# Ledger of designs, part 64: designed miniproteins, single chains, continued (5)

Each design is a single chain, and the fold is of that chain. pLDDT is the mean over its residues in the fold that is shown.

## One batch from the design tools (miniprotein)

Design m18212
Fold by ESMFold2-Fast:
Structure m18212 (fold): chain A 61 residues (1-61)
Amino acid sequence: SMEEELQKVQEQILNAKSVEEALKIGLDAVKRNPALKEPILDFLRQIGRDDLAERIEEELK
């Protein structure tokens, strides 16, 4: 389900070893399922990672 996919992506982002790895995980997830874009951006902002949310939005132009 989309909820299960979102939870998996959220866990992968939280366990990322670098900012670049977290960014790649987020971008790859949105590329596979565009419906995850807003949920991922909301998640990043909720955890105080507005920097990552802005970079993902920029890359998806």
Scores: mean pLDDT 86

Design m18213
Fold by ESMFold2-Fast:
Structure m18213 (fold): chain A 100 residues (1-100)
Amino acid sequence: MMSKTIENIIKNLEEVLKNLEEGKDIPKAILDLEVSIGMLRIMYGLKEEITDEEKKRLIDILKRIKSVLEQLRKTRPDLAAQLAAALDAIDAELAYLESL
């Protein structure tokens, strides 16, 4: 399970990015993002090491998701609270990954 956990999380984050870019089920995509970040936190709690390549891939995809969420904040005032929470979660995760 653990040898594929990070790859599955990255795949889920790529699907989140695609759904956000396409404007499909944005509230669900935000929830799926939060679930993926939660999975990363569980993995860290298990003392699983992240490779430099996996760390770079996570940082790259999270930064891309952050960019799309910032754009959505300008067009989706109905989702302002959820978007703010998601951006805070990404910023916290990026800070953690960059500290590793």
Scores: mean pLDDT 82

Design m18214
Fold by ESMFold2-Fast:
Structure m18214 (fold): chain A 57 residues (1-57)
Amino acid sequence: MTYTVAELMELFGIPAERMPATVAELARLLGIPPEHIVSPALDAPLTPDTRVTIRLS
């Protein structure tokens, strides 16, 4: 499943002020392993428009 970071924050009820800066922080906020998140670059800062794919397994 592919979402923007902004869409994921809205789906999980995370306020905009808690915007994650990295894939690792996003994974922590969602409660999933970072290996389950595919982004264009793991070391690049996330923006609300960054598209990421989440794997459930």
Scores: mean pLDDT 73

Design m18215
Fold by ESMFold2-Fast:
Structure m18215 (fold): chain A 60 residues (1-60)
Amino acid sequence: SMADRIANAVRNALKERGYSDEEAEQFAARVKELLEKASTLPPEQRDVALSRGLREVVAE
């Protein structure tokens, strides 16, 4: 799925930035869950929820 592809990209990017395999996997799983949850929201709320959630997960 698209969520899996994005989660895999995030995991790889975090590993390149020096995160451990376990930390990278946990963040990737959280990103996947966020994407799946956002897909259940109305379109008007989806982009805002994704932007906010992704920033919380991946931006320190």
Scores: mean pLDDT 76

Design m18216
Fold by ESMFold2-Fast:
Structure m18216 (fold): chain A 85 residues (1-85)
Amino acid sequence: SKKEELLKEGLIYAYAYVLKTGDKEEIELAEKYFEKLAEKLGLDKEEQEKLKEEAKKLAESLSVEELEEKLREIHEKLLELTERQ
């Protein structure tokens, strides 16, 4: 569904944000939460690793401000879907 795609995108950008801004303990915690949420979305271990690598590339390529803007956009789209249900 559109909501599931936005949740996956949100996981990627949220993890990228923590990789870029967080300390070692925050990164370790974020990885554990990413894995738990990805499992709930039906993503297998191979898909989880692929998305984590995508998040690492985003953390290297985008500024903190660009990651925050993308997370804001995803949040707004998720709110729109929630209000329509």
Scores: mean pLDDT 83

Design m18217
Fold by ESMFold2-Fast:
Structure m18217 (fold): chain A 118 residues (1-118)
Amino acid sequence: LTPEQKEEARRLGLEGTSLGFESISLFVEGDLALKAGDNARAAALYEQAVQKLSLSAEKTIKSLEIEKDYESMKAFLEKQIARFKKLAEQLAPISAKAAQLAQDAAQKLQKKLEDLKK
């Protein structure tokens, strides 16, 4: 890899990590809102959490693609697909929109994984 490609991969990896932490914080806030009986606030926070998690995954995948680390990319895709499918199931009774966003993310990652196997 060129120095420029290494720097771009590092930048994308850091952005992905940052978005991942933001997502975790939003899920925690959503869980607290749900416990307090504020279902509307919980739904909005879970929607934001899934969106941030999806962006986090996209940045990490782009970083791994630049590095040509297809082994790590495959493992990451399989783990994230399972995670988004579980989130879609868990969030469906709380927020149909958050569940749909998670299902859409899982489908997009599944397509990327199948493209890597060809």
Scores: mean pLDDT 90

Design m18218
Fold by ESMFold2-Fast:
Structure m18218 (fold): chain A 69 residues (1-69)
Amino acid sequence: SAGDGALSVVQITLDSMIQAFRAGRISLDQVRAAIDRIIATARERLDPATVERIQALADAALAEMEALE
């Protein structure tokens, strides 16, 4: 489904951001800005249930990166 495809792409993107953050290549401010854009785009294009799942994935990834400070 389109929702499953979107979740897979978001997970890959979040995993890449975690790796870049661990390597010191991006800041938490850059991560937050990227997540805000992902959520804004998802809200315009996807159903609310899929957006909530994307938000949960993003929140978990951000929490992991914040814990690395």
Scores: mean pLDDT 85

Design m18219
Fold by ESMFold2-Fast:
Structure m18219 (fold): chain A 71 residues (1-71)
Amino acid sequence: MSREEAEKLAEEIIKDIKENGGPVTEATDKLLIKLALANPEAAQKIGELIKKTGKGLSEEQAKKYLAKIKL
């Protein structure tokens, strides 16, 4: 995926965490690692939000986003 696609996906993830965030899952961590390969700054923004709020994505939601990341 492109850097711009990764940034757009990160904005979607940030909104989802703010609206529907719950406990941080292993799938959330895996998503951030994979997103960082396309756009490390986008992944960092999500990581900072998680650190500040203590909220992450469910496994189901994280898997949907993970499927959108093509490297």
Scores: mean pLDDT 81

Design m18220
Fold by ESMFold2-Fast:
Structure m18220 (fold): chain A 90 residues (1-90)
Amino acid sequence: SLQERLEELRREERELRELFRREGLPERALELAERAFELLRKIAELEAQPETEENKKKIEELQKEALELVAELARLLAEHRGESITITRS
């Protein structure tokens, strides 16, 4: 159900943000994760609504925004891991 999907997304967001804090990731990574999950929940709500052209366009726009946030988050994760390796070798 929509409610189950939204609850799962909220749980996954909390778990990911807790993991990021434990790993010492920058605040920016937590902010990006929060924003990405907000968009994913909005997409889920729109997907549960009747399939209209307006809803399809809104879903596509939100998916593009979510993909950009995920790409930036992936970049920050890679940079953080790179820094850890550099410190170890120093």
Scores: mean pLDDT 80

Design m18221
Fold by ESMFold2-Fast:
Parts: C-alpha cells; sequence; structure tokens
Structure m18221 (fold): chain A 93 residues (1-93)
C-alpha cells in the first residue's frame, strides 16, 4: 500500500541520514575538544529522542497524509541536528 511505502521509505532515509551524521562526527573527531564532543553527544541524544517519538506516531499513522506529516517532521529534526553539528565542527580548531 502507499502508506507502507511511505513508512518504508522514511525508515530507509532515517537510517541513511543518521549514518551520514555519525560519519561526519567520526571524520572530525580529532579536531573536537572534549567540550565539543559532549555538546554533539547531547544534540544526538535530544534529537534521536524526538525522532523516536515521531517514528512511533508515524508507525501508528492510519493515513498517507498523516504518515507524510510525521516523515517531514523526522527529516526536519535530522536536518537541524546535522546543521548544529556542522556549526560545532566549523568552530573547531
Amino acid sequence: SELDEVKEKTRKELREKVEKIQELVDKNLDKLTKEQQLEIKKIFEEGLEKVNELWEKLEAAKTVEEAKEYAAKIKEVLEEMEKKIKEIIEKSK
């Protein structure tokens, strides 16, 4: 069904985006202070908690429109996480 396609596509995109953000951190780990590493960890913890809440709502969605709304919100949270992490990395010495 179209609903199942939206859920599966979102699951794949979520996994790929989280992996990309993790790779970005790992690639720059040697440039980060302990304080910056802790700040990034907090961004991940808070962001993933919010993503998990939205994911549960997406899984419970009964309409394509509702599922697309939660999928868009998940994408927005992940993009905000990536933006904040990139800003920390750019400020690193």
Scores: mean pLDDT 87

Design m18222
Fold by ESMFold2-Fast:
Formats: sequence, C-alpha cells, structure tokens
Structure m18222 (fold): chain A 73 residues (1-73)
Amino acid sequence: SGVEVSTSGPAALGETVTVTAKNISDSPEPQTGTIDVRTADGRLAARVTVTVEPGETKTLQVRVSDAAAEFAR
C-alpha cells in the first residue's frame, strides 16, 4: 500500500500509543493502510485501519486495553 506507518513505540497494557500514517504514494487517490500496535514482547495489541489523503500525514492515539493481553493471531 502507499501508506508509511509508524508508532511511538511498543505499548504496555493500559498505555496510549501515538500512531502516524503518511501517504507516500504518487496516486491522486486516498491510500488505506493498516497499523499493528504491539506489546514489548511482540504480541499484537491493536490493529487500526486508516485512510490518508494524497500528501497527508494522519496522527491518532490508540489505547492498549486489558483485552490486548489475550489478543494473539
């Protein structure tokens, strides 16, 4: 996909992680990216889908809940 994604770091349970998605595509169309937020041990804590307009950078905050402790794929 034409979206570059990053997080503020691994998330501990109960913490909020800042997620940044940047449209790096040459396309005039909005691009959709999926961002995986992981715990320090690499476990998937949250998955966020974001749509970013051409040339845009979108920032959002994701809270890691107690459910993240049980979440594995």
Scores: mean pLDDT 70

Design m18223
Fold by ESMFold2-Fast:
Structure m18223 (fold): chain A 89 residues (1-89)
Amino acid sequence: MVILAESKEDAEEVRRLLKERGIEAEVIDVGDLTSQEFVELALELAKKYPKVIVLGTQDLLDEVQKAAKENGLKIETALSPEEAVKLAE
């Protein structure tokens, strides 16, 4: 399982919440990527991992979901660190 976060701050909060709840997941932060590069990374991760959760803004998540659907890939989306961790359970 992997969680891909748009911001470093959200990634650090996700790591904190995962530790508090005893959940093991890989967390990747990509603060310097463009929206297109972020979407491309999310699709690549969805091909390699059995479960992928993307954490970001609504606009970015809408682009990720559209691209995932067009490529026949399953990606879960979260608007907050807490939602991302709930999906990881």
Scores: mean pLDDT 85

Design m18224
Fold by ESMFold2-Fast:
Structure m18224 (fold): chain A 72 residues (1-72)
Amino acid sequence: AMEEKIKEAETLLEKAKAHRDIANASRVGAQRAREAGDTETAEWLEQQANDHKARADKLESEGKKLLEEAIK
């Protein structure tokens, strides 16, 4: 049903937001680490930011697709 697809989409978009928030926090942490001269921590946090951004982008894409299907 349309309502079921909307509920699934909402869950995916909520998970996407959580991963995006972690990615943003990690990116900010990486910048601070670089400013402090801690290149190793900065590189690790940049990797975390990239991984969580990729997960957020995928979940958001899946959620938006379900919303589009619900309208049809």
Scores: mean pLDDT 86

Design m18225
Fold by ESMFold2-Fast:
Structure m18225 (fold): chain A 82 residues (1-82)
Amino acid sequence: SKAAVDARVDALANRLIDLVARLDPSATPALQAAKEARDFDRLVALVQEVAARLPKEQSAELQLELGSFDLFYRASEYALKK
């Protein structure tokens, strides 16, 4: 169901925001606003900006979590359009 998909997208977005809150808490309000607006393209772009300014190890961790979110988000968008 769409509600179950939306709940999973929200859970994965929360995992990204929680990770960013640990690595760069100043970015958290903008990420939370993007999530609330369901502007997940902006959420992805903002997380990429955070990753670009982090040390390599932390950037890699954030990129891995972002990749997991983006893959699920794109797949869910595709499935819901069928």
Scores: mean pLDDT 83

Design m18226
Fold by ESMFold2-Fast:
Structure m18226 (fold): chain A 97 residues (1-97)
Amino acid sequence: MTVRLRVRAGARVEELAPGVYEVTLRLLIEGPRAATEAQIVAAARAALAALGLDGPVELEVTLQESSPDRITALVHARGLRPERLVLPPLDLELEVE
C-alpha cells in the first residue's frame, strides 16, 4: 500500500572533544494512520540519503498518534560524526510502498 509521508528534519550538535562532533538528527514524519513502521523507517532512510547521511546510522522511532486519520512519528538518527556540520533544512513529501 502506497502512503504519502511528510518528513521534516532538525539537527542537534554536541561537541564530544575539540573539533569532534556528534549530530543527532530529529526527523518528524507525518502521514495517514495506515502508514506502517516499515514505511516510516523507509521515509527516514530516504531523508538521510537526501542529506548524504545514508551510512550506518542508528534510528529510534517513536510513534505518536494525535488524530483518528493521521499519525506522527519522531525518528532520532544518532551517532553522526561529520568533519564539518553543514546540514540544510529538510522538508520532503515522499511516496512510500
Scores: mean pLDDT 69

Design m18227
Fold by ESMFold2-Fast:
Structure m18227 (fold): chain A 77 residues (1-77)
Amino acid sequence: LTPEQEKEVWLALLEISAAIAINTLKRQGKYDAAKEVEKLADEAIARIQATPDVGEARRLANEAIEKIKKLVEEALK
């Protein structure tokens, strides 16, 4: 993969993770948590798109995915 292609892969993984999390939270009636995930994903996507550094893109994507996981876990308690 080129750096540009690797960045697109990380964007795709973040978008997929966020979409699944949002849909899961909405099905469970956790609408506030779904909105938090939407905001977090949108902010992370914007930051990843703005960086030319694939290493930074990977770091930002992994950080966002971990935060999404924690939000889902907390909301489902």
Scores: mean pLDDT 87

Design m18228
Fold by ESMFold2-Fast:
Structure m18228 (fold): chain A 93 residues (1-93)
Amino acid sequence: SELEELVKKALEKAEELGLDEDTKKSLLIAIIIAYKLKDKESIEKLLNAPKEELNKVINEVFAKFFRHAAKNKQDIDELLLELDEELKRILEK
């Protein structure tokens, strides 16, 4: 799966940069979001950004996600739970 390969690359980057568990999880969820939104530019930024810029890129992806959810009147908490469950399924392989 292309998404599984992208999540693995992001995990390797998080480990290489020594990211804390919260930032690591946010990066992996941001990759899933960018993939679902078909936002290739954000995927490339998340995988290639230096540590100092990574929080900015992650926040930009979540901002796009929240705007999309609000426009479609979706429950943000439910969507975040679904993303967390999808991430767990990818990482349990």
Scores: mean pLDDT 85

Design m18229
Fold by ESMFold2-Fast:
Structure m18229 (fold): chain A 91 residues (1-91)
Amino acid sequence: MEEAKKQIEEAQERAAKVRELVEQVLKLDSPEAREAGEKALELAEEAQRYIDMARLMVESGTASEEAVKELIEKAQRLIDEAEQLARQALA
């Protein structure tokens, strides 16, 4: 579970950075940037839900390590997609 805790913290830090990029995209005030920013925000919010669930499972001590890792993996994939969309909109 120590590795899972580190992965949760890393995912949380990455999610925070993606939200900063999304805020920059939404400031561009173009229809294309708004659409990309809104989609990236939705993905970041979904990732946050998985991060929160993984944290609760670790704190409860009742969940398997495999179940926690699956939630972290889902969060990381959503963060990756959100970051890519935000970076493409800023290019």
Scores: mean pLDDT 84

Design m18230
Fold by ESMFold2-Fast:
Structure m18230 (fold): chain A 97 residues (1-97)
Amino acid sequence: MEEKEKEILELYRQLLLGRAILRAAEKRRELAAEPDEEERERKLREFVAELEKEMEKELEEFKKKIEKGEITEEDVEKIKKEVEEERKRVAEIIAEE
């Protein structure tokens, strides 16, 4: 169970990381319309800082759910599918850079 819990937590961490990368890329595209480069960089930095805080909070909350036995095999399967989908989207974004 302890090893399985670590694997589930790592899987969720990967999900959150992929989500953060995708959201940051989307924000960067939105900010391309901002004519002020300094303002663009400031807004992006603020957004990334917010994403990091959200990710830390979600990871901690998920860890507590694992410890309480609230995470089901169905939940794990859904997370695996989402991680695979996010990995493909992240790879596409990295290839464009």
Scores: mean pLDDT 80

Design m18231
Fold by ESMFold2-Fast:
Structure m18231 (fold): chain A 71 residues (1-71)
Amino acid sequence: MLKELYEEAARIAEERGDKKVAKVGQILAENGSENTSTRYLAKELGISQGTASRHRRKVTEIMAELLEKRE
């Protein structure tokens, strides 16, 4: 379900060389999007909230690509 989609998005990001985007996807898979704030991601990764927000957006874009291919 959602956890599987986050894990798959993280793997795709890692394959594309976006290791930080992959890390965001992995954290979202573990905690769920609703329980994972941009502030938490910024602290966990040692980056700014703006950068964490951009990486989170990239994970969402990869998930949208995965859902589009299935439907």
Scores: mean pLDDT 79

Design m18232
Fold by ESMFold2-Fast:
Order: C-alpha cells, then structure tokens, then sequence
Structure m18232 (fold): chain A 100 residues (1-100)
C-alpha cells in the first residue's frame, strides 16, 4: 500500500501543480511555466521505485517553493495560498518518506 500511496500522492501533486499553472497563466506566465515544468518532471518519476519517486518529488517541491518565494509578492493572497498548498504537499511527502 505504500507504493499505491506514493503513486496517488504523486498524481495528486501533478494535478495540484497543473491547477496552479492554469490559475497563474494570465497574471504571471513565468510562474505558470514553472508549475507546468514541475508537473512534467513529476510525470517522469512515475516509472521510478516508490522511495525514489517520493524523494524526487520532495526535492522538486522544495526547489519550486524557493523559486516562488523569490518571484511572488508575499502581500498577494493568491501567492500565500499557493505557497501554503506547496508546504502542505511537502509535509505529506515528508510523512510518506519517513514511513518508507
């Protein structure tokens, strides 16, 4: 079930990133492109062993979060919501990785 949990988390993360990309497409196309790039990189991990998928997802989400902190206005409620979502995803990935 850890393998199924890892794949479910990966797919859910991809969908979340694609939703964020769509939300930023008009207001910040550079940020939207980074969300799409992150989703594409996560798809490349779908064939990897579960621990490698989860570890790769963690690294990618951390890199994306760092990028967004430099490129999003912290006063923007949408930016705070996006960062909050990424922090929740990171916590879920870290919890799953600790169980592996």
Amino acid sequence: SLEEEARRLLRGTIEALETLAAEYAESNPDVAARFREAAARLRELEGAPPEEMVRGALELLQELTAYLKENLDPADPRARAALGLLERLIAEVEELLRRM
Scores: mean pLDDT 87

Design m18233
Fold by ESMFold2-Fast:
Structure m18233 (fold): chain A 69 residues (1-69)
Amino acid sequence: SPKEELLRKLEEEIRELQKLRDELEEQSKKLQNSNPQEAENLQILAGMFDISVAATQLIVERIKEKIAK
């Protein structure tokens, strides 16, 4: 169904955002000893991705509820 296809696309976008978040976290850890200020900036950016993922997951759950009825 069109709603099921949209759900799969949203789940794929969530996975891509999680991958980017993980890459930012790894880069931050690598920079902690050489450039702690840049490492902190990357941690803040990773936190913003976490908020975006949580918001998108809420939308996905609402779509699932609508499909189940």
Scores: mean pLDDT 81

Design m18234
Fold by ESMFold2-Fast:
Parts: sequence; structure tokens; C-alpha cells
Structure m18234 (fold): chain A 66 residues (1-66)
Amino acid sequence: SMEEKIEKVLEAIKELTGSDLTTKSQILAALKELQEDPELLEKVSKKTGLSGEEILELLRKKAEEL
């Protein structure tokens, strides 16, 4: 489900960066970081099995829900 994919993405980012991802501003900061760091986005992609584009879209949707 979309919720399970979002949870997986947030957990992967937290494990790789140590960032807290509980607020809208934190999610938007993570989104910007992934857009500016292709290597980090690739690591999240490998860890989750999701494409970079799908990861960025899921983070946008999560930020919109907060």
C-alpha cells in the first residue's frame, strides 16, 4: 500500500541520515536533500526497492498530509 511504501521510505532516510521525519518542515527538508544529493537518493532507492521518482513523490504526498 502507499502507507507501507511511505513508512519504508521514512525509515530508510532515518537510518541513512539520522534525521527526524515527524513534521512537515522535516519531510520537506529531506525532500530537498534527496533532490540535491543523487547518491543519497540512490541509497534510499536500493534500500527500499523503489525508484528515485517514486520516493520523491511519496515524500511530497506525506508532507501534504501533515
Scores: mean pLDDT 85

Design m18235
Fold by ESMFold2-Fast:
Structure m18235 (fold): chain A 90 residues (1-90)
Amino acid sequence: NIYLELAKRLAELLGIPVPRSPPSPHAGLSKDESIMFEMVGRALERFRDRPELVGRLGDLLTQLRDNLDDEEKARRLIEEILKLVEEGLG
């Protein structure tokens, strides 16, 4: 699942564990999508002092939300998100 792929790779970059369950189950989102959005939120918290990075990450997250039904485009956006997070760490 591409959403768990993003969540796991973000967790690896941030040095934190991936939650096995979403923090708040809610209608309309899958478990995997909820876990992924939780991990992106933790990345945004990590880079709160880098407003340019937060803005770019937010734009990619918005594009990902708009393309959750397009696995190929979602996968490309996931790789761009991971690249930005890696830049911010390095």
Scores: mean pLDDT 75

Design m18236
Fold by ESMFold2-Fast:
Structure m18236 (fold): chain A 89 residues (1-89)
Amino acid sequence: SAAEEQAQEEARAIGGEALDAVRRAGDQGLSDDEIDAAAQRVADEVRRLATTHMGLSDDEADRYAQRFRDLLRRAMQAARDAGLAAAAA
């Protein structure tokens, strides 16, 4: 359906934003505040997708987005640390 196609497009866009955030953290050495802000922005989009297209309740969507935010933050921190190690070599 058109709704399923839209949900897939939005999910791909959010996935692309998450990957770009991880790359930026590694390439640019983002601060902790910049990492937190980027992870929160992507998590807000995940929350919207969860309520709008996945049919999750507000409480379920909040928990899903929070777990995603925490995972993305950790991935961005790991990418930054790897980038710093590469620059020091």
Scores: mean pLDDT 85

Design m18237
Fold by ESMFold2-Fast:
Structure m18237 (fold): chain A 79 residues (1-79)
Amino acid sequence: SGMQERLAMNLVLGRVGVEIRRAGGRTSPAVLEHLQRLLAQAQENGDEALARAVQALLELIRNRTLTTDDVWKLAKENL
């Protein structure tokens, strides 16, 4: 459901926010690396909801619908 995927997305954004803070507000490459790593872990664990949420976020970044600045702002807002 949309609610379940929204919760998964918020968890992804919270986790990305923590990693961005640890990296001192790092640029696009660090955010993408963290998301790709999280996707791999979700796929290995069979967590379909998390994998779907991470893939959706990566696709929005790849297609330039969201900038890494937008992801950073969303991560801060959801922390």
Scores: mean pLDDT 66

Design m18238
Fold by ESMFold2-Fast:
Structure m18238 (fold): chain A 72 residues (1-72)
Amino acid sequence: MMSLQELTDRLLAALEKVLKESKEKIDKDQAFTAAKAVANTLSDKGISPDDKTLEEIAKKIVESVLAQEKAQ
């Protein structure tokens, strides 16, 4: 099983990749905070996703942040 640190590092790496590909101006601090919260939840539940699944999770985090910004 991945440790919380390993899971966080991998999810942040996936998030950075998604953010570099994005043309939208998003709050990177908010996205990183969301990623850390997701990593903590996955670790608590004993879930160890592969890199492809982590990339999909990172995309969903970006979508959620953008949706939240638009709703304000």
Scores: mean pLDDT 75

Design m18239
Fold by ESMFold2-Fast:
Structure m18239 (fold): chain A 69 residues (1-69)
Amino acid sequence: MDGVDYTVQKAKDKLKKAGASDEEVEKVSKQVRELALKATELAQAGDMEGAIEAAREAQKLVEEAVKKA
């Protein structure tokens, strides 16, 4: 599985376990996918700091959505 697909699937699993709606899971998953793709592109370009920041933003987004579910 692509690292991006793995990250998105893990986020979906956490949101579903927290009781988030299907609509919320879809919206957050889309944002996580965009951030995961950005992190991958930055890492490939040699911007490790940017890649780490994008990955942290994705994690924070999932944690905040889970807390509000």
Scores: mean pLDDT 81

Design m18240
Fold by ESMFold2-Fast:
Structure m18240 (fold): chain A 74 residues (1-74)
Amino acid sequence: LAEEAARLAREVAEEGARAGLSAEEIQRRVEEALADNPHVKQIEVGESATAVTVSLKILEDGQVHLVRVTVPKP
């Protein structure tokens, strides 16, 4: 489910941001957390001075949904 994937991505990104991890390492952890979800087709992690952004491409019921999760940096 798109909501469950977004929740997991947010939790992983929040933990990674608090631990001072790079966007590349956060992306790896999000990919690992969502590895068993067949609906998640693409994962991208971006970083700015103030936030980490996780973008998910989810295919559900034949439709593509774009989900974006933004986590503030400490």
Scores: mean pLDDT 78

Design m18241
Fold by ESMFold2-Fast:
Structure m18241 (fold): chain A 100 residues (1-100)
Amino acid sequence: YEEPPLDPERLVELVRKHAEDMGLSPEAIEAGVRAAQAAAEGNFKEAMDILWELHEKNPEEAIKVAEAIARAFDELGQETLAGIFLIVSGVIKIDLERKK
């Protein structure tokens, strides 16, 4: 059974929907969209750079953005990508706990 191809427009729609539902800023929503698009294209370095830049400015929004991206990929059947962004969210949480 072949996994259906990823629809980039639907990915953007789902990331925006989940980020807006979480009450994220417009800057965080746009960062989430760009990071999700980069990851969908296989450019994980760019996706991580975008999330890390957001983390430096607002770590709480970076956590929520990673969770919104994970939910969008999960809804599109992209379980591996969803899992990666859940791990990223967890890493940001651990970094915050260490800084205290």
Scores: mean pLDDT 81

Design m18242
Fold by ESMFold2-Fast:
Structure m18242 (fold): chain A 69 residues (1-69)
Amino acid sequence: SEAARRVIEEALRREAGLSEEEARRVADKAVTLLEQGRGDGAGVVLMQAGLSPEAAARTVAAAERALRE
């Protein structure tokens, strides 16, 4: 989902300081995991990219919401 990818990209750029290109690659991986029902895996990927546990959890929840719309 484009909307879910955009939510994750924005969080990574804003809170982890990733470039547009880096954020896009991480977001693509995280969205693939969310589409497979692996929210826990997506959270780990986001934390490894530099999000705090709280920010990663919030971002996963927002992206899952975007996938359901």
Scores: mean pLDDT 85

Design m18243
Fold by ESMFold2-Fast:
Structure m18243 (fold): chain A 104 residues (1-104)
Amino acid sequence: AQQLYNQGMQYYDQGRYDISIQYFDQSISQLPDDSPDRARSLFNRGLAYLRMGRYDESIRDFQRAIDIDPSISSSSYRGIGSAYSLQGRTDTARQYFDRSRSLS
């Protein structure tokens, strides 16, 4: 799982978001549902989806990451806000940015 996560991050850093997502998918599938490592893989897959314009998948992954590990809630709500902003849903985006800030 950790090796798959590290490979996902390497491809993310290269801008290879499609391959990055595949490695995060494999990492997530190998980890327990309540694992903080699973939350981390979900969070970074959410970022990769965001970079690819796959906003609905991005939002879903950020929400799942929050459910598992509340310590990443601030960063994840910022990600959700970014996704809604890029979809042109400015009022919804602002609500999530405000929530992110409240948790910091």
Scores: mean pLDDT 88

Design m18244
Fold by ESMFold2-Fast:
Structure m18244 (fold): chain A 97 residues (1-97)
Amino acid sequence: SSMDELMEVARLVVEVLLKYYSQREIAEKMGVSQRTVSRVRRGERLSRKTVANILLAMAKLAGEDKKALEAIEKLAEEEKNPSIQLLLEYLVALSKS
């Protein structure tokens, strides 16, 4: 489902950011709780509003943090699922607005 794809995008972005930041730092940079980051990492079912807010926070973070932007851009380039790749590219585009 489109919701499963959005949740997978959020999970993949958190996992790539964990190469550079702790879970706490990711939560602080995104303005969300560490519990929310942990739930995303587990692929736990979240409401549409919560997922939308997480994705918007990720786009904002990528706009403010060059290392985060470069990590997400590389993730989009390496992604083999075309739907997930397009959503990652959309996140990158939003970060530049």
Scores: mean pLDDT 89

Design m18245
Fold by ESMFold2-Fast:
Structure m18245 (fold): chain A 100 residues (1-100)
Amino acid sequence: SEDIKKMEERLENARKRLEEAQARVDKVAPLMSPEELQTARNLVNTMERLVKVMEELIEKAKKDPSKLEEYKKQIDRYYSLFDETLAELDALIDRALARA
């Protein structure tokens, strides 16, 4: 279905943004305090878990199309949480760079 395809495209985009975020953390790690680095790692771990949950929900939606709208709402919620988590990580990286 078109809805499944859009969810898969959003998931692929989330994976790419996660890879970029991981690479950015690695590059700025020497500029971070131990506490900031631990927070950055926790945020990346949260994003990884959100991607995994979204993958599982998309697979469930493919197996049970009658619940597509329910799974879509859950995926939208997790995607919003992913965006919020990435924004927190970006702000942390920006603060570390500004102090360097």
Scores: mean pLDDT 89

